Designed miniproteins, single chains, continued (5). Designs and how they scored, part 90

Each design is a single chain, and the fold is of that chain. pLDDT is the mean over its residues in the fold that is shown.

## One batch from the design tools (miniprotein)

Design m19117
Fold by ESMFold2-Fast:
Structure m19117 (fold): chain A 65 residues (1-65)
Amino acid sequence: MVGERVRAVAPVTSTRPDGLNLAPGDVLTVLGERVDAAGNVEYLVRREATGAVGWVPADALEPLP
């Protein structure tokens, strides 16, 4: 995942200041990954269209070739 291009497959509304809102079809580059306190995988991503960076749930993303 880190270094890969990914696409959002689900809308994401972040409630956190370090999070990123996603619309389905957003194209992003994965910059990092972490596991939260509940065991959920999150990715640090940069939106290609805007350059915005933030943490999003891994299950909202799919790999792009």
Scores: mean pLDDT 78

Design m19118
Fold by ESMFold2-Fast:
Structure m19118 (fold): chain A 71 residues (1-71)
Amino acid sequence: SALELAARHYSRPIAEYLSKKYGLDPEEVIEAIVEAVKAGLTTLEEIARYLAEKFGLDEEEVIKALREASK
């Protein structure tokens, strides 16, 4: 879908930032963001919670990282 493609494209810079900061695979981070969007999660806080749970990270730290990366 167009939303899924947009989420994948938009998430690339965010995924690169998080992968460098936390030592994650950027491809896995992109897929996680796409899955969150497909599940109906569209706010920064909802996506951050999903990523934190999936990768074993602190939710507040991920919120700050996403806010910084999405500028």
Scores: mean pLDDT 78

Design m19119
Fold by ESMFold2-Fast:
Structure m19119 (fold): chain A 61 residues (1-61)
Amino acid sequence: SLEEKKKEIIEESLKAYKEKGLKAGLTVLMRKVAELEAEGWPQEELHEIMVEFGKEVKKAE
C-alpha cells in the first residue's frame, strides 16, 4: 500500500540519519522521493513523506 511504502522510506532514511547523521538521512530520503516521483506518485504524498521524516528527526534529537 501507499502507507507501507511511505513507512519503509521513512524508516530507511531514519536508519541512515541515526547511523551517519542528517546529511546521510536526507540523501537517502531525496533518492527515494525522486524514485517515487519518477513512478508518478502525487506531489502531496511526496510532501507528506518529507514532513514525516522531519517530525521523526525532531523526536530523535
Scores: mean pLDDT 83

Design m19120
Fold by ESMFold2-Fast:
Structure m19120 (fold): chain A 117 residues (1-117)
Amino acid sequence: SEFEKVKEKIILLLESAIDLERYFLEQTKDNPEAVAFFEKHIKEFERLLKEAKEATSPEQLIEVIDKAIEHLRKVIADLEELAEKYPQYKDIFLNAIFQYRLLIKELEKLKKEVESL
């Protein structure tokens, strides 16, 4: 029951991450490089969401969380480069970085919940 509760929290967080990426894709739709970036990102989180839904152990949930955190860290670095390359979209990319940093913090909290199972 505690496993199913924390798993549901992880699923909801990953679904929120996908919705957030779709939001930033729409905000940057006139920039083909940004669109391609967010589309690739959405696919990766859809893969992680599937892995979370199929998880049957705390260890598998930790693996999904670790992959999501590592992916978000790489994304933040790539977004910092995009912000320098496209100054007209800089505020949008900086907002994306801010939101993704918050997602990392929430994932780190959920990892501690899983480790306590």
Scores: mean pLDDT 90

Design m19121
Fold by ESMFold2-Fast:
Structure m19121 (fold): chain A 86 residues (1-86)
Amino acid sequence: SVDQEKAGLEKLANQLKQPAEEGDGYATLRLGLAYEGLFELGDKSAGQQAIEAFRRAAKLFEEEGNKKLAEELLKKAKELEEELKK
């Protein structure tokens, strides 16, 4: 159900907050994906959180030399930002 999916994504986001704050690029990426999922399920506040997480993950991956993943994450953030403007 949608409620079970929301609960799972909220639990995942909560588990990822600490490693993401500590600078783990993959944890930050997964946090962004969890927030994107919550936004798609109707949590409007999660959309902005997803944009911020994807931008942070992109910066972390660029600093590690993973330019392709950084560009993909910036594209996701931009697409989500445009979706929030609608």
Scores: mean pLDDT 88

Design m19122
Fold by ESMFold2-Fast:
Structure m19122 (fold): chain A 69 residues (1-69)
Amino acid sequence: VNTGALMDESIAREQALAEAEIDGVRQMANTLAKVDAERAEAMLSAAHGRQAQRAADIAVTEELRKGLI
């Protein structure tokens, strides 16, 4: 089923983009931590919060995908 396959690809893509974003923020936070550890922690915390929101959106898409089959 093409629609289901496209949704699976969309979910995987969103997860991959979310992981790439976290990796980027982690690299920036590691550099920042050498001069301002508290700010680096706040940056990582904010990024994890955004990931939680993305995970909720992905869960909705997964539920729609289940409904297709």
Scores: mean pLDDT 74

Design m19123
Fold by ESMFold2-Fast:
Structure m19123 (fold): chain A 68 residues (1-68)
Amino acid sequence: MEEARRLLEKEEELQREIAKKLGLPPSEAPSTNPETRALAREIGEKLRKIGDAFDEGLKTGVAPPPIK
């Protein structure tokens, strides 16, 4: 129970931060719905890949600009 609750709190915090970065208001907080959570996770993974590519570009100076 405690482990699952801690994980849930971390996910909520991460999703809240993602919403903020996407320009969504905090009131658009993620639901506990597994479907919405799965979608948010997939979006997060894509954003992470973009971030990783951008970081690589900063190191090598060859990466293209980020997606607009």
Scores: mean pLDDT 61

Design m19124
Fold by ESMFold2-Fast:
Structure m19124 (fold): chain A 91 residues (1-91)
Amino acid sequence: GDQLVKLNDKLAAIARSVGETKDVLTRDDLLGYLGLYLTKNKLVDDEKDPNKINLKGTPLGELLGLDEIDGNDSSPFSEFLNREATPLPAP
């Protein structure tokens, strides 16, 4: 089954901004909510540069410590989630 993770307060605030109230999610669900956050806040410009995600001045950018990421590279998000989301033990 998918790994369950507990969100810190800042990740939980980001999830709540896109309608998720739970602080325990699967890793895949959390990645989905981050994708919704990017779309809702217009952080990707598909007409000018669809491969760049602009995080400058956003709460997510502050959490990551990054102003910009490559949308084709999931490594920064995977590393961030491994650091900031606490894995829960399997039942």
Scores: mean pLDDT 70

Design m19125
Fold by ESMFold2-Fast:
Structure m19125 (fold): chain A 78 residues (1-78)
Amino acid sequence: GYKRVVLSVLGLTWSPANEATLRQAALSVPGVHDVVFTAPNRVALTVTADTNPALLAQTLSKKLGRPVGVESVELVEL
């Protein structure tokens, strides 16, 4: 099973370079399978169902050096 986790990343100007940086950082986290940008400061991640959204946000916050918050979490059947 999978979860869709929507995260907000504050303090980044949205650009192709920043999208690439965020995508690479997210995909480097175990259990992250897909990354979709839904707004300038918001990203939706497809993750394994056992992924902890708060720990995911904390890990990305450390990798990016920016505040990362959890906006929503839903279970996904594929």
Scores: mean pLDDT 79

Design m19126
Fold by ESMFold2-Fast:
Structure m19126 (fold): chain A 100 residues (1-100)
Amino acid sequence: AAEKQAFADELRALLAEAVAAYRAGDLETELAILRQAADKAIAFAKRHNDAVLLSRAENVRRLLEEAARADPEEARKLMDRAQAGLAHMVAEIEAEVAAS
């Protein structure tokens, strides 16, 4: 429970930093923060043998890799989808902790 809560807290903090970068118009910083969040989610999923979380985290990582190669308009759409995926993972982990 404590590790899951700490992980959810870390992802929420990174998502808040990504939103701040977005408001500042700093696409490169936003992308770097979202990549950090996805990599942390992948590492957490592997450590806990959570195949569902791993698949979701890897999908977010893929969206971010596509965003890095896309034009700014398409990158925005891909990054918005990545942010939504990370936010959904946080909500699911927090619900699991609350049920425990």
Scores: mean pLDDT 87

Design m19127
Fold by ESMFold2-Fast:
Structure m19127 (fold): chain A 69 residues (1-69)
Amino acid sequence: MSAEEVKELLEKEGIEVVGAGESGDLLYLVFPSKEDAEKAAEILEKKGYKLVQKPQEMAGLYMVVFEKP
């Protein structure tokens, strides 16, 4: 699943995604709130994505990094 497809999946679940990108096996997602970031992490871990970086606050946004399944 591409970064754009993951963003669309999360948006269908009611989670706002500010940015999405990928580099090799890594998926980078940016959220407007810690709650959205934590909900997205729970959904993606259930789909086999491995959490590489917990939600980290950056200039009022939250970045999360996953390894693709």
Scores: mean pLDDT 81

Design m19128
Fold by ESMFold2-Fast:
Structure m19128 (fold): chain A 69 residues (1-69)
Amino acid sequence: AEAQLVEELGKASSPGEVSKIAQDFVKKGGVDKNYVLNQVELWLKAKNYDQDSINAVINGLKDTLNKIL
């Protein structure tokens, strides 16, 4: 589950793709929501996104994930 998430995130080329992958993994279950959010934040930092952009993506994803399930 966690290893599959990391592999799929490694294939992503945009924040939109990362957000979609994160949502799909939370919907499938078997992965902790906080772990998913942390992996998305690490991906954005690794791609040198600025802090305001990182905060916007993570907060938007938190809101979306809170509506799933």
Scores: mean pLDDT 80

Design m19129
Fold by ESMFold2-Fast:
Structure m19129 (fold): chain A 100 residues (1-100)
Amino acid sequence: STEEVEKILEERKRKLEEFRKKYEETLKKLEQLLKEERYDEAEELLKSLLGEKLAKDIIEGYKQLKEKYKDLPEETKEELVNGTALGLVRIGLAIKHLIE
C-alpha cells in the first residue's frame, strides 16, 4: 500500500514538471492568438487546458476589457488586458495541476 502511494506521488510530480515546461509555450501561443483576435482558436486552446466554461468566461472577459479600455494607448491596453488574461490562465492552471 505504501509503495503504491509513493508511485502515485512520483507520477504526479513528473506530470506537474511536464506541465510547467509547457506553460511558457502555451501562454506564448495564447498571447499571440489574442493579439491577432483569433478568439475561436484561443477558446479551443483554453478549453483543452481549463475546460469549456472557464475558457468561454476568459475569452468573454478579455473582449469586455478590450472594449472598456479601447481609448487607452495601445501599449497600456496591451499590458493591462493581455497581462490580466494571461495571469488568470496561469492561476487556473496552477490550481488545477498543483492541487490535483
Scores: mean pLDDT 75

Design m19130
Fold by ESMFold2-Fast:
Structure m19130 (fold): chain A 95 residues (1-95)
Amino acid sequence: MTEEEKIAEKILAAFEAGVDRAIADPSLTVEEVADFLLEQVRAVKHFLDEHNFSEEVRKKVAEGLKAIIDRAQARLPDLDPEKVEEIKKLVDSIV
């Protein structure tokens, strides 16, 4: 496993942990959780762009982010499907 792949795994683990904390936070609305997801995806994309990550690692990160988003949507059935599609479209832009 390359250093980029190790960093990618840490990014995905940190993203999922952040999502889990947001979902568990009773002060956040479902809309605020969705906005948090969108901003976290933007942060991941910016980091990957600034550090010139390889296309193959970017694809793995994008796939991992989509899997985490799908799990979050399953836990929050009141999430706006249009907002979820907006977030997934941003994930697709990572590649």
Scores: mean pLDDT 86

Design m19131
Fold by ESMFold2-Fast:
Structure m19131 (fold): chain A 87 residues (1-87)
Amino acid sequence: EDIKKEAEELFKEFEEHLEEKVKNGQDLNEMIELVVKALEDALKLAKSANNKKAIELLQEIAKLLLEYAKKKGVKQELIDKLEELAK
């Protein structure tokens, strides 16, 4: 429960910043690709540290980003990567 709420709060701040950048002409697919890479790297670090809370938090963030990406019509390749990260 706390992990889900923490992920939702972090994602909300990120989403607001992302929406601002997209309104200013940034490519949404390019922005999401950068975030996917960051999540992949963060998950590798969390797993190597055996930090279960960090792993769960990152997976919940990936789930929130996945739903956002689907809603915004992001390319399927990025959606597939987010589905893998959310597991």
Scores: mean pLDDT 83

Design m19132
Fold by ESMFold2-Fast:
Structure m19132 (fold): chain A 90 residues (1-90)
Amino acid sequence: SASEEEARRRMEESLERAREFAEEYKKLKSDPTADPAKLTGRALAAIGSAMEATLQASKVGKEEGLEAAREAEKILKENGIKADLTPLAE
């Protein structure tokens, strides 16, 4: 359905944003001169985008929600951010 297509698109966009913010976090984390507020902001933005991706996928179905949660968790973990997103998949 058009609603499912929109949810899938928003999921993909949110996963991409999560990756971008997580990669920025990883770069800042390796820089001892980095602004701590900016570092925290990038981590929170990455987690927020990862949560959004999971919630959008869950609108399509439980399996898609769980798959998105696992993919988002992997993106975050690869960049030094730990978060459990599977509870958001219904």
Scores: mean pLDDT 87

Design m19133
Fold by ESMFold2-Fast:
Structure m19133 (fold): chain A 82 residues (1-82)
Amino acid sequence: KEKLIEEFVKLLKELAEKYNVELDEEALARMVEILKSAPKELIELLVEALRGILKAKSEEEQRAIEEKYKEELERLFKEFYK
């Protein structure tokens, strides 16, 4: 689980650099704390989603990936945090 959270943070930073977005370190720290109590499956899906977005060759492909993983993430979140 620790390695998955590290990978998530790494990918999120790469995504922020790709879109020229500054990450709030305080918000990132809060997100990491939430992930420490989250199911491993949820963290794995988040990592997969970020990798997909980073590998997208076009804005159109990126949006399709975002919409797909947003639905799956919302489903898992509702399942584990009813």
Scores: mean pLDDT 71

Design m19134
Fold by ESMFold2-Fast:
Structure m19134 (fold): chain A 86 residues (1-86)
Amino acid sequence: SMPVFTPEQQEEIIKRLEEEIEELKKFFEENKDKLSPEQKKLFEEILKLMEEALEAVRNKDSVKFMELLQELQRKAAEFQKLLEEE
């Protein structure tokens, strides 16, 4: 059923998201002086959505996780567009 993660899937997704969030936070701290105000805001929004996705997985809320993934894809496209407008 799509509304429920298996324990194995949940553990793997949690570990991967935690690693990705930490790498993104490190990238932001190392590069924040080089980012525009718009890029900084969008990056912070992406980080927040990833942390919300992590909590959705922890809560076994696969519906919310899928909604957050769609929003993350949208925000990633906006970030890519800002990079191309440089």
Scores: mean pLDDT 80

Design m19135
Fold by ESMFold2-Fast:
Order: C-alpha cells, then structure tokens, then sequence
Structure m19135 (fold): chain A 70 residues (1-70)
C-alpha cells in the first residue's frame, strides 16, 4: 500500500518539522491534530477510485515536505 506509506512518511516529516518549533506550536497540539486527521485521510485513500492520481499527488506532497526541511 504505497499511498498509505507515502502519506505516513509525509505526516512523520511534517510532525518532526513542527516539533522543531515547539515554542510556537506545542507538541501535544501537533500530536492531537495528526490523530484527528491522519486516520480519516488513510480511509479516504483506501476509498479513492483513482490510486495512480493519488500516488502522483502524494509524491509531489512528499517533495514539498522535504523542501520544508531545508
């Protein structure tokens, strides 16, 4: 399940980046946001009738997330 793997990698990278600025965004709020939003996003991906388009969008999102780390 490449789409779920990419979504998780994007989520993990964004959480790590947000937690580096914990003086601006408390870590508990970042964790709560991901818990509330990640599971519905995974379910939406599983229901997506166009997995190839979703995969391309996730790859683009991962590239953007990596750029935020620079």
Amino acid sequence: DERVRLLREIADRLVAQAKKHSDVVPPEEVDAFYEANYAPAVEALRADPDPEAALAELRAALAKAKALEA
Scores: mean pLDDT 70

Design m19136
Fold by ESMFold2-Fast:
Structure m19136 (fold): chain A 65 residues (1-65)
Amino acid sequence: GAAAQAQQRQQIQADMQLGALDVGIAVEKHVNDQDGIAKLYRQKSELYRQQGNLDKAREYEELAS
């Protein structure tokens, strides 16, 4: 149904955004930019919150602190 298709599209979009953030985090870790790492972890936390994955959202928010 339409709800299932919308959920699948949101999951694909979120997965692509999470992948891009993981690349950014890896780059910032290589240059040892703590502020950059923290900002990217906060963005990842927000994406997990939008997915309804509150446990992972909290985990990444703590990593940003």
Scores: mean pLDDT 82

Design m19137
Fold by ESMFold2-Fast:
Structure m19137 (fold): chain A 78 residues (1-78)
Amino acid sequence: MESKLKEGIEYVEKALEALDKGDTHSARQYLSSAAYYAQDVPEAQKYAEQALDAVEKGDIKSAKKYAEQAKKILKEKL
């Protein structure tokens, strides 16, 4: 479980970095991976999925907010 949580956090951090660089393609891939590793924490998985949806819609501001919430929840479970 803890290893999955660490992977989830790492992928969310990579997604946030990609979003800051305007790399929405990499951000989508990283958020998809983050949602997969967050499957044991439904609240964090929901936020990762909402961040992914926001990126698909071009709402980068909302995507960053949802990704930060997913990261916060995953870190609280660690």
Scores: mean pLDDT 85

Design m19138
Fold by ESMFold2-Fast:
Parts: sequence; structure tokens; C-alpha cells
Structure m19138 (fold): chain A 70 residues (1-70)
Amino acid sequence: SIEEVKKELLENGIFREEELPDDPKELLEKIEAKKQEFEENAKRYPEVRAEAEKGIELLEKLEKKVKELL
């Protein structure tokens, strides 16, 4: 469900509560944008690469779940 995806994003500190839309399409767009941000940060800042890669794995899992709701 969308609520489970939002909960995982909040529990992992990826988004603040106010940043999370209720619409699945808008949520998917935010997940895709955040994944791109993590990919850019992993290339630019070696010190955050491991954390960014872990975040990307979670975002890919959640992106798939949201796409199944569309």
C-alpha cells in the first residue's frame, strides 16, 4: 500500500512527512527524483557513497511497489 511505502521512506529518513504526497503518481516522481539525487551524490561525494547506494536499493524496491499500484 501507499501508506507502507510512505512509512518506509520516513523510517529511513529519506523524506520528511510533509514532503510525501498521497497520490501514487506524485509519490513515484518524488522517489525517482530522490534516487537520481542519491546517484549524483554517490558520484560527487565518496564519503556518502555507501549510504547513498543503500538508499538507492531501498528506493528501487519502493519504486517497484508504487508502480504496481498504478
Scores: mean pLDDT 81

Design m19139
Fold by ESMFold2-Fast:
Structure m19139 (fold): chain A 85 residues (1-85)
Amino acid sequence: SQAEIEELLKELHELVGEIQQKLKDIEEGKIKLSEEDKKIIYDKVKEVSQQIDALLSQPLTVESLRALKAQLEELLELIKELIAK
């Protein structure tokens, strides 16, 4: 439904914003991580970015937006886990 797509897009916008803020804080040294943990995060960011590019080349569906949300949630949880060490 349109309402479901609108809610998913809102959730994706909020997730992207939180991820971007944490990545900026890591890059600026406000969040301290080992070089190994930074590599894990940046490798996952690269994978997710490639998936987003592939998605944007196809018609958007509720299913594709949910899959993207799951990937972004996984990335955010990975970042949070590594920060919590």
Scores: mean pLDDT 83

Design m19140
Fold by ESMFold2-Fast:
Structure m19140 (fold): chain A 70 residues (1-70)
Amino acid sequence: NAALQGGYFGGQGAKDGNPVEGGRKAIEASGGTPQNGADAGLMAVIFGGLLGYPDQGGRAGSYGAEVAAS
């Protein structure tokens, strides 16, 4: 599932201090579709929060949402 894989990478990026790179990987894993990008971004926020990095997860989610909106 592209959204799950993207969310996982986004969450790992948040944990590693690279939420923007995590968000980029989430978008790549979603195949560039706006809906899958948004879903991957949301999952990145959830995984980031679960790992104790909600702010970084939020940044990854915002990046995914911006790409989905464009």
Scores: mean pLDDT 59

Design m19141
Fold by ESMFold2-Fast:
Structure m19141 (fold): chain A 93 residues (1-93)
Amino acid sequence: LDAAIDALVDRLIAEFEARGVAISDADRQRIRDWLRATATTPERVELVARALDLRIEASRLRAQGRMTPEQEARFEKEAEELEREWRRLEEKE
């Protein structure tokens, strides 16, 4: 889990850096602590990773002016599915 969490931290930082946001060591530690508290199982790590990938792709398309109504509907549906899966994991644990 720690290695998977560290990989998620690196992905989040890469997203912020791609947006021109500088991440401090204190910010890195806060993100890591939050992920450890939130992504307590492999299934939760996978959901967080999927949510990050979705957010990154949506942000990229918006920045490029390539976001279509069809793509917005797809992202909305995928976000709803991720929220539903997250709730199931919370209820199960």
Scores: mean pLDDT 74

Design m19142
Fold by ESMFold2-Fast:
Structure m19142 (fold): chain A 73 residues (1-73)
Amino acid sequence: MYFVPSKEEVEEALKLATSEESREYIEEIASFKSPEELEKAKKELLERLFKLRLEKRPATEEELEAAREKIAA
């Protein structure tokens, strides 16, 4: 998969999930400064974002569509 969105796009996707844990996760990832770690963390974040949302509090259909659009960019 080639989805490597900007940090801002990832943060917006987290807002759509509305999970406090997701927000903490992105803040931790933001501490990584190497490009390799950031890209890896972004992909892991997106996967964890959707997994956490689905397992703990499923996102609305609209939120998922908006997140998909931003993540695909």
Scores: mean pLDDT 55

Design m19143
Fold by ESMFold2-Fast:
Structure m19143 (fold): chain A 79 residues (1-79)
Amino acid sequence: STEEILKELGKLIKAGTEEAAKKLKELLFRHKDDPFIVQMALSQAADSPSEAVKKAAKEAAEELSKENPYLKPYLEKLK
């Protein structure tokens, strides 16, 4: 369910480790066709104190924004 996916993404963002950041990026690409999941996860990651999480989210947003221009504002937040 969408709720379970967002809960898992939120746990990874809160964990803030390199391993959690890698899994966050993998899940963002797995759910790349769900704009609600992608936008919610990127918004939460932008507010994370973890540099690893923000870097992973930025890399995912950069790749996904090539096909999805609605993600460009999230790139500005992840700078």
Scores: mean pLDDT 81

Design m19144
Fold by ESMFold2-Fast:
Structure m19144 (fold): chain A 68 residues (1-68)
Amino acid sequence: SREEIAEEVRKILLEGGVSEEEAEEVAKLVLDGKFDEAERLLTRLYLQGKISVEQANRIGKLLREAEK
């Protein structure tokens, strides 16, 4: 479900050292179906070094699954 995907995205972000507030913001965008906004935030977090390329790729796949 979208809720399960949002929770998984939140977990990956927290493991990468993203703040609880930022991780929750991305998860909320996923729940609300705002995938373009979620992807923009994810890109910003990646460029800031808060997540690895592997984590970014994993989350990207989850976002595509949630969009279906």
Scores: mean pLDDT 83

Design m19145
Fold by ESMFold2-Fast:
Structure m19145 (fold): chain A 100 residues (1-100)
Amino acid sequence: MEEKIKEISEELYKKNEGLVSLETIELELKAAIYRAVATGKTEELIEELRKAGVEEEIIEKVEEILKELEETLTPEEARKKYEELLKELKEKRAEIVAKR
């Protein structure tokens, strides 16, 4: 699971030509995935990615991750993971602002 998210994040990083750090992309993607599982809005996340012009191959990988997480995690467990990721993302965003 972690490896799949990293692979997707690396593809998105290459398309953004390093404008956003790989670590930030990975954290934001993880946060969005766990939020979708926690709220039951997995289909909404997929539709948002499609509207944002994310490639179908990447969307399919995200769909696989969402299904795997829905089968292995309760909504409460997914929410706890989302909260942890939000904290990490907030810390990472603060670093980026400090460097600019």
Scores: mean pLDDT 74

Design m19146
Fold by ESMFold2-Fast:
Structure m19146 (fold): chain A 74 residues (1-74)
Amino acid sequence: SAEAEAEIKRLHEEILRIVKEIVFDPNADREELAKRLEEKVKELAELLKKYYPEQQEGVDEFMESAKQFIESLL
C-alpha cells in the first residue's frame, strides 16, 4: 500500500541520516547514534516482516548484516 511504502521510505531516510552523522560528523556521539540506528533498523525489520512475511529469511539476514555494520561503527 502507499502508506506502507511511505513508512518504509521514512525509516530508510532516518537511517541514512543517522549513518551520515556517524560517518561525517567528527563531534557526533557515536554510541548514542549507534543506539538510535539499532532501534530504527529493528523498526524497519519489523515493518518489512509485517508487509512482506514471505521475505522473513531475507529480513533476518539483513538484520544480522546491519548488526555487524553498527558494531563496526563503535
Scores: mean pLDDT 81

Design m19147
Fold by ESMFold2-Fast:
Structure m19147 (fold): chain A 87 residues (1-87)
Amino acid sequence: MEEERRIEREREELRAELEALVARQGLSAEEAEVLRKLADVAFDILVENREESDEKLLELLKEKEKEPEVKELLEKAEEFRRRRLAE
């Protein structure tokens, strides 16, 4: 279906952009893995709720943050950010 093909293309483009970001910023393999997992979570929310408002999308993201796996990924992403800033 046209919708499925568009979603597949958007997912591929997101992954390509993420890999380009990882390469440009010199991110570690561990940080890259965390960002890929977070990107997949965010993309799934956007796909399922495409017609929702930005406010509703933020609510859904905040609800997803309550999941233990997502919390752990967010904490790791924050830790990696702090390490980069600390030099």
Scores: mean pLDDT 74

Design m19148
Fold by ESMFold2-Fast:
Structure m19148 (fold): chain A 80 residues (1-80)
Amino acid sequence: SMAALEEEQRRRGKELMERAAKVKSNEEIYELAKEVAKLSLEYVRLTSDEETVKEAEKFVEEQLKKIEELLEKGVDLREV
C-alpha cells in the first residue's frame, strides 16, 4: 500500500540522515551516496512515468560515476 511505502521511505530516510552525521571517510561518503540514490530511484520508479524514470536513472548513474572518478584521483570528498 502507499501508506506502507511512505512509512518505509521515512524510516530509511531517517537512517540515512543519521549515517550522514557519522561519515568519516571517502568510502563511507560514497556508500551513503549510493544508498541515497537507491532510495530516491525506488520512489521515482513508483511515482513517475517511464521517461522521467529513465532520465533519473541516467542522472544518478552519471553522478555516481563522477564520485568514483574523484575517489580514484584521491580527492577528499569531505572538502568538496
Scores: mean pLDDT 79

Design m19149
Fold by ESMFold2-Fast:
Structure m19149 (fold): chain A 80 residues (1-80)
Amino acid sequence: DPAKIKELNAQLEKLRQQSQKLGDEISEEVKKIDEEIKRMKTQQELQDLVKKRKPLVDKVREQMDKLVDQAEQIYKELNK
């Protein structure tokens, strides 16, 4: 069904755009934390900023994995 293929391809393109936007937004947040790390005077402040950085990276990974899973489901539908 050409209409179904077109719809599935549009969903894949939307997922690609969401992935790029997520990467861009997190890159800016991570850069801000990295600049704060450079200005820290104590090891405790450094550890606190590293702890803040890790959940941002982990959140991006989880969101990216979710987008990959959604894309895999769409690819399965396209191959039916």
Scores: mean pLDDT 76

Design m19150
Fold by ESMFold2-Fast:
Structure m19150 (fold): chain A 66 residues (1-66)
Amino acid sequence: MAALEAARRRVTDEVGDRNAPVVAGLSPEEALQRSLDTLREIARRSEEEGDDVMAEAARGLIDDAE
């Protein structure tokens, strides 16, 4: 549980870092779509690299956003 919570925080920080320059000018729907696209990229990359905890954290955040 603690490891998954730490991974969720790391994923959230990466999404914020990647999207910070562009999200401020977007509508809430556009900002959400951008963040979901970034989460999908993180999940895919982490799974391919064998970082199952990070991949699970990213997929969980996508599921939470629905």
Scores: mean pLDDT 73

Design m19151
Fold by ESMFold2-Fast:
Structure m19151 (fold): chain A 87 residues (1-87)
Amino acid sequence: RDQLVADLRGEADAVKSLAPGASEAVDRLVELAVASGDPRLLWDAITALTLAVMAVAVGKTIGKPKEGEELALRIVERAVRKLEEEL
């Protein structure tokens, strides 16, 4: 779906802006999800990126922005590994 790909790219840009250290993992996740052509994998990728944005937001709220960014990276890396195993 073109809408899911647009949503994926939007969430990816948000995570890369909020947690630049996650940029390589985010780019890999987008590449895998788009290459799969599978709406379920696209949705899984969008969900992981949304959770990563939430991790950064929570980290800032509780005064631990670095921990939030590190959690965001771990969320994205786990999603990459899951997609690599399904492809």
Scores: mean pLDDT 83

Design m19152
Fold by ESMFold2-Fast:
Structure m19152 (fold): chain A 60 residues (1-60)
Amino acid sequence: SDLEKALRGLEEAVKAGSPAGVAVAVHELVKLGMSKEEALARAREFGASEEQLETARRTL
């Protein structure tokens, strides 16, 4: 599913240490119907840094 692909992309972006990649993946999850809070919580669960989370928040 598109949601599963987006979640995998988020996990990969977090592991790669890419703030921009995390922001893009969070935005995609929100477009697919996930709330902003849920998408950010998923990023945090995958181990996103505070810098990655702040970048994602700024683009939402």
Scores: mean pLDDT 82

